# Designed miniproteins, single chains, continued (5): the designs that were tried, part 15

Each design is a single chain, and the fold is of that chain. pLDDT is the mean over its residues in the fold that is shown.

## One batch from the design tools (miniprotein)

Design m16490
Fold by ESMFold2-Fast:
Structure m16490 (fold): chain A 89 residues (1-89)
Amino acid sequence: SGREKFIDALVKAGYSREEAEKKLEEIEEGKARANAGELSKEEILELAKKVAELALTYFKATTTDEKKLEEAEKQVEEELKKLEELLAK
């Protein structure tokens, strides 16, 4: 399953299974609250940052291409900056 693959990648990146499971649960709760319209602009940005951190951790654990990792990190940074600017309006 996608959840299992993500947990395995986080464990490969140095997290314990318990830590990986807790981080995924926090993201799932945040997504549920976002879908219900319960998050402030600041909470949406914090959730996006947490999702981006886990996605990059997964990508780093599953790729051997350093250039692709650098490009992904740069794209994530640019997209988070755009989100901050949009939410500040």
Scores: mean pLDDT 78

Design m16491
Fold by ESMFold2-Fast:
Structure m16491 (fold): chain A 88 residues (1-88)
Amino acid sequence: AEKIVEEARETLKKAKELKEEIPDSGLVSALERVLEAAERVLNGEKVSETEAVLIAMMGAISKHEKDVPEELREEAYEVALKVAELAR
């Protein structure tokens, strides 16, 4: 859980750096939601929003496919998937 929260923070940091070049990117907002879910799981909460977190991430990736580096998109999705699996 703690390692996944650290992965989520690092991915969010990369997305925020990219947002300075692409200010309308929804990827930052989606990653902030993933990080909130990860922190709730780390605190022992049952997160019923795991499907919504994955849908938000997939929506952000699909919408910004041309503007976001492929490696960052894959990393963001993997982090969201790991958070969803922990919250089950």
Scores: mean pLDDT 66

Design m16492
Fold by ESMFold2-Fast:
Structure m16492 (fold): chain A 65 residues (1-65)
Amino acid sequence: MTPEQVALSQAVSAAQQATLNGGDPRQAATQAAKEAAKKQGVTFSDQQLQQIVDQALQIVQDNLS
């Protein structure tokens, strides 16, 4: 898997958990994506990070609809 795909999967999981717990799914997804990047030794640009977070939130919304 690419680092972006790993970050996306972790962001989706974090956003879904935050939604179920009544937290902020965007904040959870952002934190998970940043941590996944750090663990993989990569740095995402602000634009790449926003794209991953937006995709994660869309996936969670689709799963809840």
Scores: mean pLDDT 82

Design m16493
Fold by ESMFold2-Fast:
Structure m16493 (fold): chain A 61 residues (1-61)
Amino acid sequence: LTDEQQVALVKHSNALRAAIEAGDEEAVAAHRQAMIDEVGLTPEQVDAIEASLRAVVAEAA
């Protein structure tokens, strides 16, 4: 990944986690799409990241 892609990954991962915590499914979908478009991740890779973040959110609650 380029430095720009790494920054985008961190930004959208943080926003995705916040959206999951808020139950904002529209924001979840938007940040998933941004990870594909800006970082170049596959849908499968984004699904794995989302699953990991949902597990972290569940553990923290």
Scores: mean pLDDT 81

Design m16494
Fold by ESMFold2-Fast:
Structure m16494 (fold): chain A 85 residues (1-85)
Amino acid sequence: SMSEQREKEEEARQYAKVLLKIQDEEGFSTEHVERLLAAFGRELGLSDKVIEEVTEQIRKEVSDRERKRLAEEAANLAKELALMG
């Protein structure tokens, strides 16, 4: 069903986020992460195209969120310093 497909895609997205975090922290190669994502997606019954689309979407979202978070943290620190000084 479409609901089951969405659940599989969401599970793949969560797994992709974890693997990208491990890649960043532990120095896993891009090829290693992509192999693990492809293997996991195949076990879930997702097509290679869907796995690639999910991975690309998560990479972009993580990058965008990280930039926004850093900007917000910098703005909050500047605001706190202005209020204390």
Scores: mean pLDDT 71

Design m16495
Fold by ESMFold2-Fast:
Structure m16495 (fold): chain A 102 residues (1-102)
Amino acid sequence: AADAEEALLAAQNAFAQGMIAFEAGDYEAAAEHFGRAAALLESLDPASVELARALYYRALAHKKLGDYEAAVRAARRAVEAARAGGDEELAREAERLAEEAE
């Protein structure tokens, strides 16, 4: 449906904006954009690798900001989404990020 297509495009655009902000060192903007991407992706498929990636980069952005509680929460959600999506490497990277942020 058009609504699902619009949500997917919005999620992809939000993720791209997050990556641009992250590469520029604007971690607060990056966390906001990745959060928007994750919310949109979760509404489409709560068990997708795309959701796991958005949550993982959101966790990295929070870690860069020193917001370790938010980093751990996002990283743990990324582990669940990555495993459900079949990406064991991303799941292991997200677990490591959660452990390092504790």
Scores: mean pLDDT 88

Design m16496
Fold by ESMFold2-Fast:
Structure m16496 (fold): chain A 83 residues (1-83)
Amino acid sequence: TEVEKEIEEVEKRLAQVIRKYDLIKDSLTPEQKKELEEIIDKARAAVSKARYYLEQGDFETARKYIEEAKKLIDEAEKLVDEA
C-alpha cells in the first residue's frame, strides 16, 4: 500500500509534467521536444516497471523503479519550468 501510494504520486506528477509540456511544446525547439519526449517515455517505462514488480511482490525492485521515475520526472519538471 505504501509502495502503491508512491506509484500513484509519481503517476500524478508525470501527468502534470505532460500537461505542462502540451501547453509549451509549440514554443520549443525540435531538440527540446525530443529531449522532453525521451525523458517522459523513460519515466512512463519506469512507472510501468514499478507496477509490474509491485504485482510480483518484489517491493525492493518496485522502489528502485519508483526512484528512477522520480529522477526522470524531476528532470522533466526542471526543463518544462525553464522553457
Scores: mean pLDDT 87

Design m16497
Fold by ESMFold2-Fast:
Structure m16497 (fold): chain A 112 residues (1-112)
Amino acid sequence: TSRVLASLTETVNLGNETQHFALDATVSSTSNIVRGRAVATPKDSSATISVQVEVRDQSSTASSPQVTATGATASAEAELQASSLQVTLLATVYAKTATTVTVELTLEEISS
């Protein structure tokens, strides 16, 4: 069973630029897994974008690989076993050429 703790949708204009996003949330139990996800969609079919996420708490960090896509959605995801109740999702989105990117961020709590 999963529960959405926090979500954010932003549309940004990027051109050879990196944009950083952050979401903070409180988990109900340190027995649960936290999943952080970022989905980036470029408006231009020729645009190349890259996405990476980190999920962290006070003592631990989990990072995704960097995902790159051209003219298509790039999605990155990381899971962390929570060791504290406060968690943060950090997302890094890069576009090599000028394009509009829609970025969707989600922090979920997964009960075992």
Scores: mean pLDDT 86

Design m16498
Fold by ESMFold2-Fast:
Structure m16498 (fold): chain A 89 residues (1-89)
Amino acid sequence: MDAYIDQMIGQIKQMPISVTTQTGMQMQIVSARTSNTRDDIISMMDSIRDYVDRYQPPPDLASQVYQTMADIYRMIGDYARADAYRARA
């Protein structure tokens, strides 16, 4: 749902990182907005994880992204993935 995406974008905007990194992460979220199904949200989250892995942001930023991912997974009822991402944070 748009509310989950807006929450994720809000968290990224609060991160103390470069505008380029913020824009890249926001674009990953926006590109996944073609539908708001659970599967599309999971696909978006996998894309964000791949972005973090490829661009190697500072550990504090990666931690914040994983915490936000955990919150989104919890909101969609995927507690197993929520717990996994919280452990990475």
Scores: mean pLDDT 63

Design m16499
Fold by ESMFold2-Fast:
Structure m16499 (fold): chain A 69 residues (1-69)
Amino acid sequence: SPMEATIEMFRVMAESVDRIMAKLLELKAAGNGVLSPEQQAAYDAYAAKETEENKKKVKEILEEEKKQQ
């Protein structure tokens, strides 16, 4: 149903945000609260990868919902 698809999309997004936040906290803990340029680049790459995976999962949820119409 559209409602179930919406709930699943929110869950996938929340899980992605949690992983991104956990990565930031780990890097800050290792760097005494300061990120080097290399650590910042690594974090940005991680966040970009998580965003692309999130887009793929959302697309799959929407395609599955369309099949059930």
Scores: mean pLDDT 80

Design m16500
Fold by ESMFold2-Fast:
Structure m16500 (fold): chain A 72 residues (1-72)
Amino acid sequence: LEELIDKLIEIAKKKGNEKLVEILENAKKNIKSVEGLDEEEKIKRTLLGFLAAAKDFGDEETVKLVEEALAE
């Protein structure tokens, strides 16, 4: 998951989507601090947020990556 977020941050930076970069960096911090039984639900919610933001921005590359992660 951290590797996916790092890749998404790089794509967002290249596209100049500063708001998405901030969202992704905050999600990365939250994942590092997550311990316990609600971890899977937090991951799912985070990925759904990325998907929504990427679709709104029109970032087809990010949409594909997040959809592949959600399908697993």
Scores: mean pLDDT 69

Design m16501
Fold by ESMFold2-Fast:
Structure m16501 (fold): chain A 111 residues (1-111)
Amino acid sequence: KLEELLKKLKDEDPKVREEALSELGELGAPEATPALAEALKDENVRVRVAAIGALASSGDYKGALEALKKLVEDEDERVREAALRAAEVISKNPEYKKEAEEIVKKAKEAL
């Protein structure tokens, strides 16, 4: 199942990519984190928002934090808000609290 979802992230249809990201988020597989981080660079706003949600639901946050730093400055307000919410979720983990709180502060200043 994981391998099939990762292949769908490369689909030409943004709706297929968005649906695959939602399912990866429900699966909660930390092995998907690098692919989710790449999906944050997607041209489609809905795909980027779905990738943020999936990352907030998966277990490996180090790669996600670096991507979220850029997304709190995204052109679309929905992407910026989703990045803020994801950083707030990650900040509940003591290991990542300091880094995630810096992203939250930056995101709130941009709103």
Scores: mean pLDDT 77

Design m16502
Fold by ESMFold2-Fast:
Structure m16502 (fold): chain A 95 residues (1-95)
Amino acid sequence: DFLEKLTERIIEVIKNAKSKEEILDGIKKTTLEVASEVVKEMENLPDDEVHERVHELGRLGRATILLVKGKVDEARRVTLPSNREYFERIEEELK
């Protein structure tokens, strides 16, 4: 599950980062790395779901960046319904 992988890695970034800037950089790098793994697994995806999975990962990364910047309402608004449980776990880690 790419969303689970991204969520766990974002939580690790939040726990280990020493600054807000480090959190933001870590979220961006981690989101790109997990999205790249989806593209690399394209040959093994039965329904060619690459664009859907990359979109979900990108939206979770974007929502988390907005949350870290204090734009809580905007972060919640851009969170996809499919990402809601993952976003809520990240939100709890930042509180």
Scores: mean pLDDT 82

Design m16503
Fold by ESMFold2-Fast:
Structure m16503 (fold): chain A 91 residues (1-91)
Amino acid sequence: SVAEQLAQIEAAKAEALARIAEAVERGDLKLEGPKEEAVERARRFVERSAELQKRLLRGELDEREVLEALRDFARELGLEDVAASAERLLA
């Protein structure tokens, strides 16, 4: 059902936020500027990810298109580790 798919997207979003927070704490997140700015860029990525997943659910985009968009947006935000994770899923 759509409700089950939405729950799965929310779970994935929560996991992504946790991973980003861990990377920031460890100093593994390669972002220019202060830590607060890095967190804001991460939030923007999560919001875009949720939007793209909803478009996938509506059949407006396929899985590859979503991953490519996420990879490219992560690169624009300087989220290199996130972009690399998306690239691995595309392989």
Scores: mean pLDDT 76

Design m16504
Fold by ESMFold2-Fast:
Structure m16504 (fold): chain A 79 residues (1-79)
Amino acid sequence: MEEAVKVIKEILEKYGFEIVDIKRLPNGVEIRARKGDTEVTVRLENGVFTIETDDLELAQKLALEIAKKTGMAVRIVRR
């Protein structure tokens, strides 16, 4: 869990995002980040990552990097 949070923070900060909130869930974690008017939520629940954002290109880049570094499944949800 802690390692997953660290990896996600590093990826988001690499893409210029500021971490706004980190919420602990019963079976996971939710990280909210912002860059200008762009907001991204990355959630890890039940061994699956979910990326929620209006920017599909950004979501694809984040998903590939998370999958490469963690070996975990990544789901993209457009908001």
Scores: mean pLDDT 80

Design m16505
Fold by ESMFold2-Fast:
Structure m16505 (fold): chain A 60 residues (1-60)
Amino acid sequence: SKEEIEKEIKRLEMLKNFYRLVLDAVRMLEDPETAAREEARLQSYIDELDKKIEELKNKA
């Protein structure tokens, strides 16, 4: 149902916000090489969540 899709979108947005906060924390790391590696990994998770959110929005 539309309500179930909306709940799933909210769940994914919450997860995306969590990863975004972690990414902000990683950007503050003293070692730029470690920060860059972890930033790339977390950004890939955020990008996957964005794709899932858009797919669900298109279904609603």
Scores: mean pLDDT 82

Design m16506
Fold by ESMFold2-Fast:
Structure m16506 (fold): chain A 67 residues (1-67)
Amino acid sequence: KPSKEQIADALVEAGIPKSDAEKLAKKAVELAEKYGISIGEATGVTLDEAGYPKDVVDKAVELLNSK
């Protein structure tokens, strides 16, 4: 399970400003816990609802699915 800090770092790598990344990471963790979905899925939903473009969303999800 990635930490909130690891999620925020992935969002910054995807091109999201650090201040927004921390808030979005918290929302993604809460969404994942609420619906029992993966952090990657929760992050994708959170970023889509925040109005981020598909390229940013896809990159953030890929980073969180780190191989």
Scores: mean pLDDT 79

Design m16507
Fold by ESMFold2-Fast:
Structure m16507 (fold): chain A 92 residues (1-92)
Amino acid sequence: SPERIAMIERMLATTEGALADLRQQIADLEAGRLSERQQTILMFNTIAVTSEAWLAVDIAEKDPSIPDELKARAQALYREAQALLDRLRRLM
């Protein structure tokens, strides 16, 4: 449905913004600019963003009204989220 397509587009836009913020925070971590509290918050936020990215993939893959291009974009963002989570685990 058009409503489901619009929902997925909004979810993907939100995930893209969240991933950009996470990349900046991981750079701050590598530069030694984050406190232990900020590091803990970053870990929880990265897990949350990865979970939301997975949910977007799950919804898009199960709905035949979602274009293949949006399904591919959801998968790409989920892979990026997993890569950032893996990177963060290696740094902590």
Scores: mean pLDDT 90

Design m16508
Fold by ESMFold2-Fast:
Structure m16508 (fold): chain A 62 residues (1-62)
Amino acid sequence: DEEKKQKELKKKLEEVEKVLELLDKEHPNPGLEDILEAWSKVRKRPVTLEEFKEEAKKVAEK
């Protein structure tokens, strides 16, 4: 698929929406740990702060 970057961005947006939905339902005052836990639930695997930083760095580089 030639539009791989667009699909990746769409998946990221869908993940963000799901994370926000989980936070709204389960955590009225979300902290960083709650955000990481919500991301872990959405991705169905543990997400660490270090991993989150690495993803942010890759996005900023592009």
Scores: mean pLDDT 69

Design m16509
Fold by ESMFold2-Fast:
Structure m16509 (fold): chain A 64 residues (1-64)
Amino acid sequence: PRPPLSEKELEVARFIGEVLTELGDAIDEALKRLQAGASRETVDEFLRKKAEELVKKIKEYEKK
């Protein structure tokens, strides 16, 4: 019974995939907001808050 990836590796890969997806989605949403006429200040604040949330999530995962 040997899976192609260990359970730990699969869990780490899933977490990394989620973080990268969230980061990409945040950037894409920021671009959409700019195209819709949102102010640069509003978009910058949105990205900053999103980055803080992702950093916190990564740090919490490291404690696992």
Scores: mean pLDDT 77

Design m16510
Fold by ESMFold2-Fast:
Structure m16510 (fold): chain A 103 residues (1-103)
Amino acid sequence: SAMEKLEKALEELIKLLLEAGVIDEVAAEGMRKFFKKVLEKYKKPEEMLKAVEEAIKRLKEAKSKEEMQRVLAALQLVLASGFKISLDEALARVEEAEREAAA
């Protein structure tokens, strides 16, 4: 089912972020609570699964902690939007915000 796949994908996402030192156990617990709230609010498990799987793929391709942090920030934007924006659009917004902050 989509829910079983989503639960496994969320566990893989959190594991990747913890192993890379992008998040700690406290942040991981916060993420689990946030994911549950998003799922309860929007009730779009298939859209959430797609976003999480795409984020996992990008995290595995990332060459630095900074790239992994951008992927995480982008995923959080997708979830906060209620899946109104794609991960690629969210990544572009994160990159623009970083460029503005560096100026």
Scores: mean pLDDT 86

Design m16511
Fold by ESMFold2-Fast:
Structure m16511 (fold): chain A 58 residues (1-58)
Amino acid sequence: LREKAEKARELSKEYLKLGKEYKEKGDHTKASGYYIRGVGYETEARLLERKLEELEKE
């Protein structure tokens, strides 16, 4: 779980960076797609981190 949460966090950062780069290039369609994916991975990372915290409490 911990490694999966870390990978999701890394992917979120990468996709958000790509979204910013495409926005600067004027490709708003690709920028939006990358931002949506980046936010999705951020949400997944937070959910996995909460599950890890619950498991570590036991």
Scores: mean pLDDT 77

Design m16512
Fold by ESMFold2-Fast:
Structure m16512 (fold): chain A 74 residues (1-74)
Amino acid sequence: SKESLELAKRGKEFGKLGKKALAEGNAALGTGYLLRAMGDYLSGLLLAKKEGDEEGAKAALEAAKENGFNLPEI
């Protein structure tokens, strides 16, 4: 869905911002962005599962993993 794609894109952007902030020594900002990224990826996964979109759910898990997030099994 459009909403699932927007969540995946936003999660990727926050993940990049979080990793950059951590590399620059800003632990608080970096952690905040990484938590936001995880939330966006998880929301995208949950939305895809609710919609019965198995391909979208797999894509969300793979996108999260590629960006260093292991989502909980749900």
Scores: mean pLDDT 78

Design m16513
Fold by ESMFold2-Fast:
Structure m16513 (fold): chain A 107 residues (1-107)
Amino acid sequence: MKPKIIYEDVELEDTPEAVFAAERALLEKYKDLKIPDNNALKALGVAWSEALREARRRGEAHFVAYYKDGEIVVKRTETPEEAKKLAEELVKQGKDAGYVHVRVRPA
């Protein structure tokens, strides 16, 4: 299989309006890449959901998600550099991966 990687770096205010706007922006950005079997895009969606949840608790979060044996595996990293390195290693191993950095600012 041809490995794919998708990456996002998102900073937003901790408001429902900002969260909604960010999710709509991601949907628009990837609308032309959304195909039923695009594993990298599906992995990115899961990484985004988990990163947003943790960033709203901690101010920032970095997550990598990838497919393994038909399931999406999600891993939190401590730094953006660790997330990037893990995603690059997964792609080198032939796995589709998505990784995301989310920073949440007080409104």
Scores: mean pLDDT 75

Design m16514
Fold by ESMFold2-Fast:
Structure m16514 (fold): chain A 99 residues (1-99)
Amino acid sequence: DELLEELERLLEEAVAAIREFETTGDQRALSRAIALSLLLATYGGVSFAEVEALARETDPAARAAARARLRDRIRAALARLRSDPVFQASLQQLEEIRA
């Protein structure tokens, strides 16, 4: 569940970074949005185009519905990854390298 919460946090950060880029033109914000979106695509099954669409949605009801759909997809993608013993072993090995 901690990994799900982290991916949901990365989604919000990616959306914020896209909005910052669209407001300021800051290339650093765009680079951050792309990097975060690659993680979301890899672990959450969410594309950069979907993150951009969420960032550009200005209607609160439509935005809430889109966020809920993306969170459901992240949960489903993570459940598939959690069922893969190779992925679990890879995560454990990364934590050992970080320690």
Scores: mean pLDDT 79

Design m16515
Fold by ESMFold2-Fast:
Structure m16515 (fold): chain A 55 residues (1-55)
Amino acid sequence: GGSAEEAERMRRGGEAVGAGLGAEAGSQLTYNEGKAAGDETAARAGREGGLRGGS
């Protein structure tokens, strides 16, 4: 798993992606990126960020 800093970075990245693509698309993209990297904590943080940014 990644560090807390990596999770926060993914959350912030997710917020930016969500703002551009919408909550559903942005959260899915960031979550899938984190899963592909094998970092479940970062994937969940990215999904949360995408939902917040796109809302």
Scores: mean pLDDT 74

Design m16516
Fold by ESMFold2-Fast:
Structure m16516 (fold): chain A 58 residues (1-58)
Amino acid sequence: SQDETLRQQLETTRAAIDTARKLLAQGRSQDDVADQLARDFGLPRDVARAIVDRVAAE
């Protein structure tokens, strides 16, 4: 259903944000983290980059 799709997208986004925070805290570059998120979560590269940029700006 539409609700199930939205929940799954939210869960994926939250997991990607948490992973980005962890990898950035470990000293990985923003580009490397964005590439990793795109591969691991099946996100478009621009979306993965936006997540990394947002987390890095915290």
Scores: mean pLDDT 82

Design m16517
Fold by ESMFold2-Fast:
Structure m16517 (fold): chain A 100 residues (1-100)
Amino acid sequence: KAEEAIKLLDEAMKLVSEAADRTDNLDLQVQLTLIQIQLFLAKKAAERGDYESALEMARFALSQIEELAKQAEKTDPQVAELLRKASDLVRKAIELLEEA
């Protein structure tokens, strides 16, 4: 289950990276980069068996992804769609980490 959560966090990071590539908005690119760092930290915590830290970082990243998706909806709808998919993956990763 922890291995599956790590894979989902990796997939979410790829979607956030794709979102950054789809926008020419520098402010949005910076926010997407910060989200990628948070997801990376959550993944590293999970890899070392620190599920409490992984959950904390993943939940924080999820809140940022959801907020940014709402902000991007009108200006960058393709970015918003990728972020919604990333949020679904992060939610599933959180569920699996709670069981670990």
Scores: mean pLDDT 87

Design m16518
Fold by ESMFold2-Fast:
Structure m16518 (fold): chain A 82 residues (1-82)
Amino acid sequence: SDAELKAQIRAAYEAAVAHAEALAKEGKLKEAAEAARRSAEEFEAAARELEASGKFSDEVVELLREAARELRRLAEELEKKA
């Protein structure tokens, strides 16, 4: 269901943020930024694929795009600290 997909997207986003934050806490700012950027690209690719399929709600697609935007913002902030 869409509700299950939204839960999976949120869990994946939270895991991606936690991973980048853990790397940053260890002083691995460049690796943290690269991890966040890769995750953002994966969410963007998923959003494009789901939108192209026409099988999923606009809310699911927008949630993926929002996750990607937040991860890109995180990557940019980490790169500025490196």
Scores: mean pLDDT 88

Design m16519
Fold by ESMFold2-Fast:
Structure m16519 (fold): chain A 64 residues (1-64)
Amino acid sequence: GLEAGAGALARTLRPHLSLSQVSEVVQAFLESGVDGGREKALELGVPQEVVDAAGAAARAALAA
């Protein structure tokens, strides 16, 4: 569900962002899905490869 997707996204991004920034990405994900979370992470300066990995992890968690 959405919580599993948010958790996967947060776990992948934690080494690259502060706790408050991770919360912003999770909020964007809850409002606009995986694409919203990816867009916010890119805006916050996370490398494209990490954003792609985070998006894939969130999609996999949503499918479970």
Scores: mean pLDDT 84

Design m16520
Fold by ESMFold2-Fast:
Structure m16520 (fold): chain A 83 residues (1-83)
Amino acid sequence: LEEAKRDAERGIELGKEAQESKDPRKAINLGIAGVLLAIGAEIDAMLATGAKTFEELPEEVRRLIEEGIRLGLAGVAHGAALA
């Protein structure tokens, strides 16, 4: 579970970095990486806890995953807008 939290937090960091990038390709790639880390964190957290749905995960973990996906997608959108 702690590993899933770390991966989600890393995804958040990549999404934030993507939004600060002036390079459209870098922003898109960082945003995609952030989303993939957040999705991986969800799968890992579900396997670690035995949860069958996202809603069964601890609130702290759900918030980190949701933020990682949101910020990663925002990074992709930012990169697309720069292109």
Scores: mean pLDDT 85

Design m16521
Fold by ESMFold2-Fast:
Structure m16521 (fold): chain A 87 residues (1-87)
Amino acid sequence: SPRDLIDALVEEVVRPRLEALGRELGLSPEEVENLAQAIRLAIMIAYQEGRLEEVIENGIRFLGVPEELERALSEETIRALREFQEL
């Protein structure tokens, strides 16, 4: 199912990249988990709304995240959306 594909993408591809980013930025394992879940939800919502291409084009914002981390998170989210679209 699309949900199983999203879950596999997040766990096998996105999470390892966020763990690497977290090591560079000094994030805790809990913070990395929260980012992985935020990306999972973003992909699921964009897919359910039929708006994958629109979100990839316009970008995504994460409220309550410091600007430097938000930029990296947005880039990782758009990367994950593109990878999901290619499945």
Scores: mean pLDDT 83

Design m16522
Fold by ESMFold2-Fast:
Structure m16522 (fold): chain A 92 residues (1-92)
Amino acid sequence: DAAAIAEGEAALKAFLAEQVAAIKEKNPNASFEEIEEWELERLRELRREEGLPELDAEEEEAMRRRARELAELLRLYEESEEAAIAYVRERG
């Protein structure tokens, strides 16, 4: 129980710290809610560069959901590291 959980928590803390730092560097006043639109636009650009078909409505909704989950996790981490870890544990 203890060792794998502790290792996962350490990795998660490092990941979240890096993500928050990257977002704040990109726009210091950015809200985490803006991550949804940034991730969608990034994916649209990647698909255009690779000559892939445009995202359909179902794919966009799935990506928006993932972006919202990431935004909520990052927001929780900014306020409370313990709350962010608990959020991930409940979903594991």
Scores: mean pLDDT 68

Design m16523
Fold by ESMFold2-Fast:
Structure m16523 (fold): chain A 67 residues (1-67)
Amino acid sequence: LSKEQLEEVRRAAERLAAEDPEASVAALVTRTDIPSEVVSKAVQLANSVEPSDTVAAVAAALGRILA
């Protein structure tokens, strides 16, 4: 994944978490226009550094990776 693709997923996860803090990672596929392949790879990367079952957790993990 490119840094730009990871940043897109992170921003989407932050927006979704603000609307629904308990939303699962499936919301990134169903409620955004981001390709499912990009979402899947970003979530796998997030899970490699910390467990990421919610969009809030994915946003936090990707934020650390992109810092």
Scores: mean pLDDT 79

Design m16524
Fold by ESMFold2-Fast:
Structure m16524 (fold): chain A 56 residues (1-56)
Amino acid sequence: TREEVRAAVEAGDAERLAEIARKNGYPDLTVEGARAALKALTPEQREALVDRIANA
């Protein structure tokens, strides 16, 4: 669900984001990868990540 993904991104919850990604068919997104992405992402890239995970 897009709302769950957005909430995880806004909270900076890398563990939850990685779990949602795996359930939606993104097994390559590790917890450490999600943590690094959340620290480095611009607002536009955050929205793209939400769309990618929610639409998987």
Scores: mean pLDDT 74

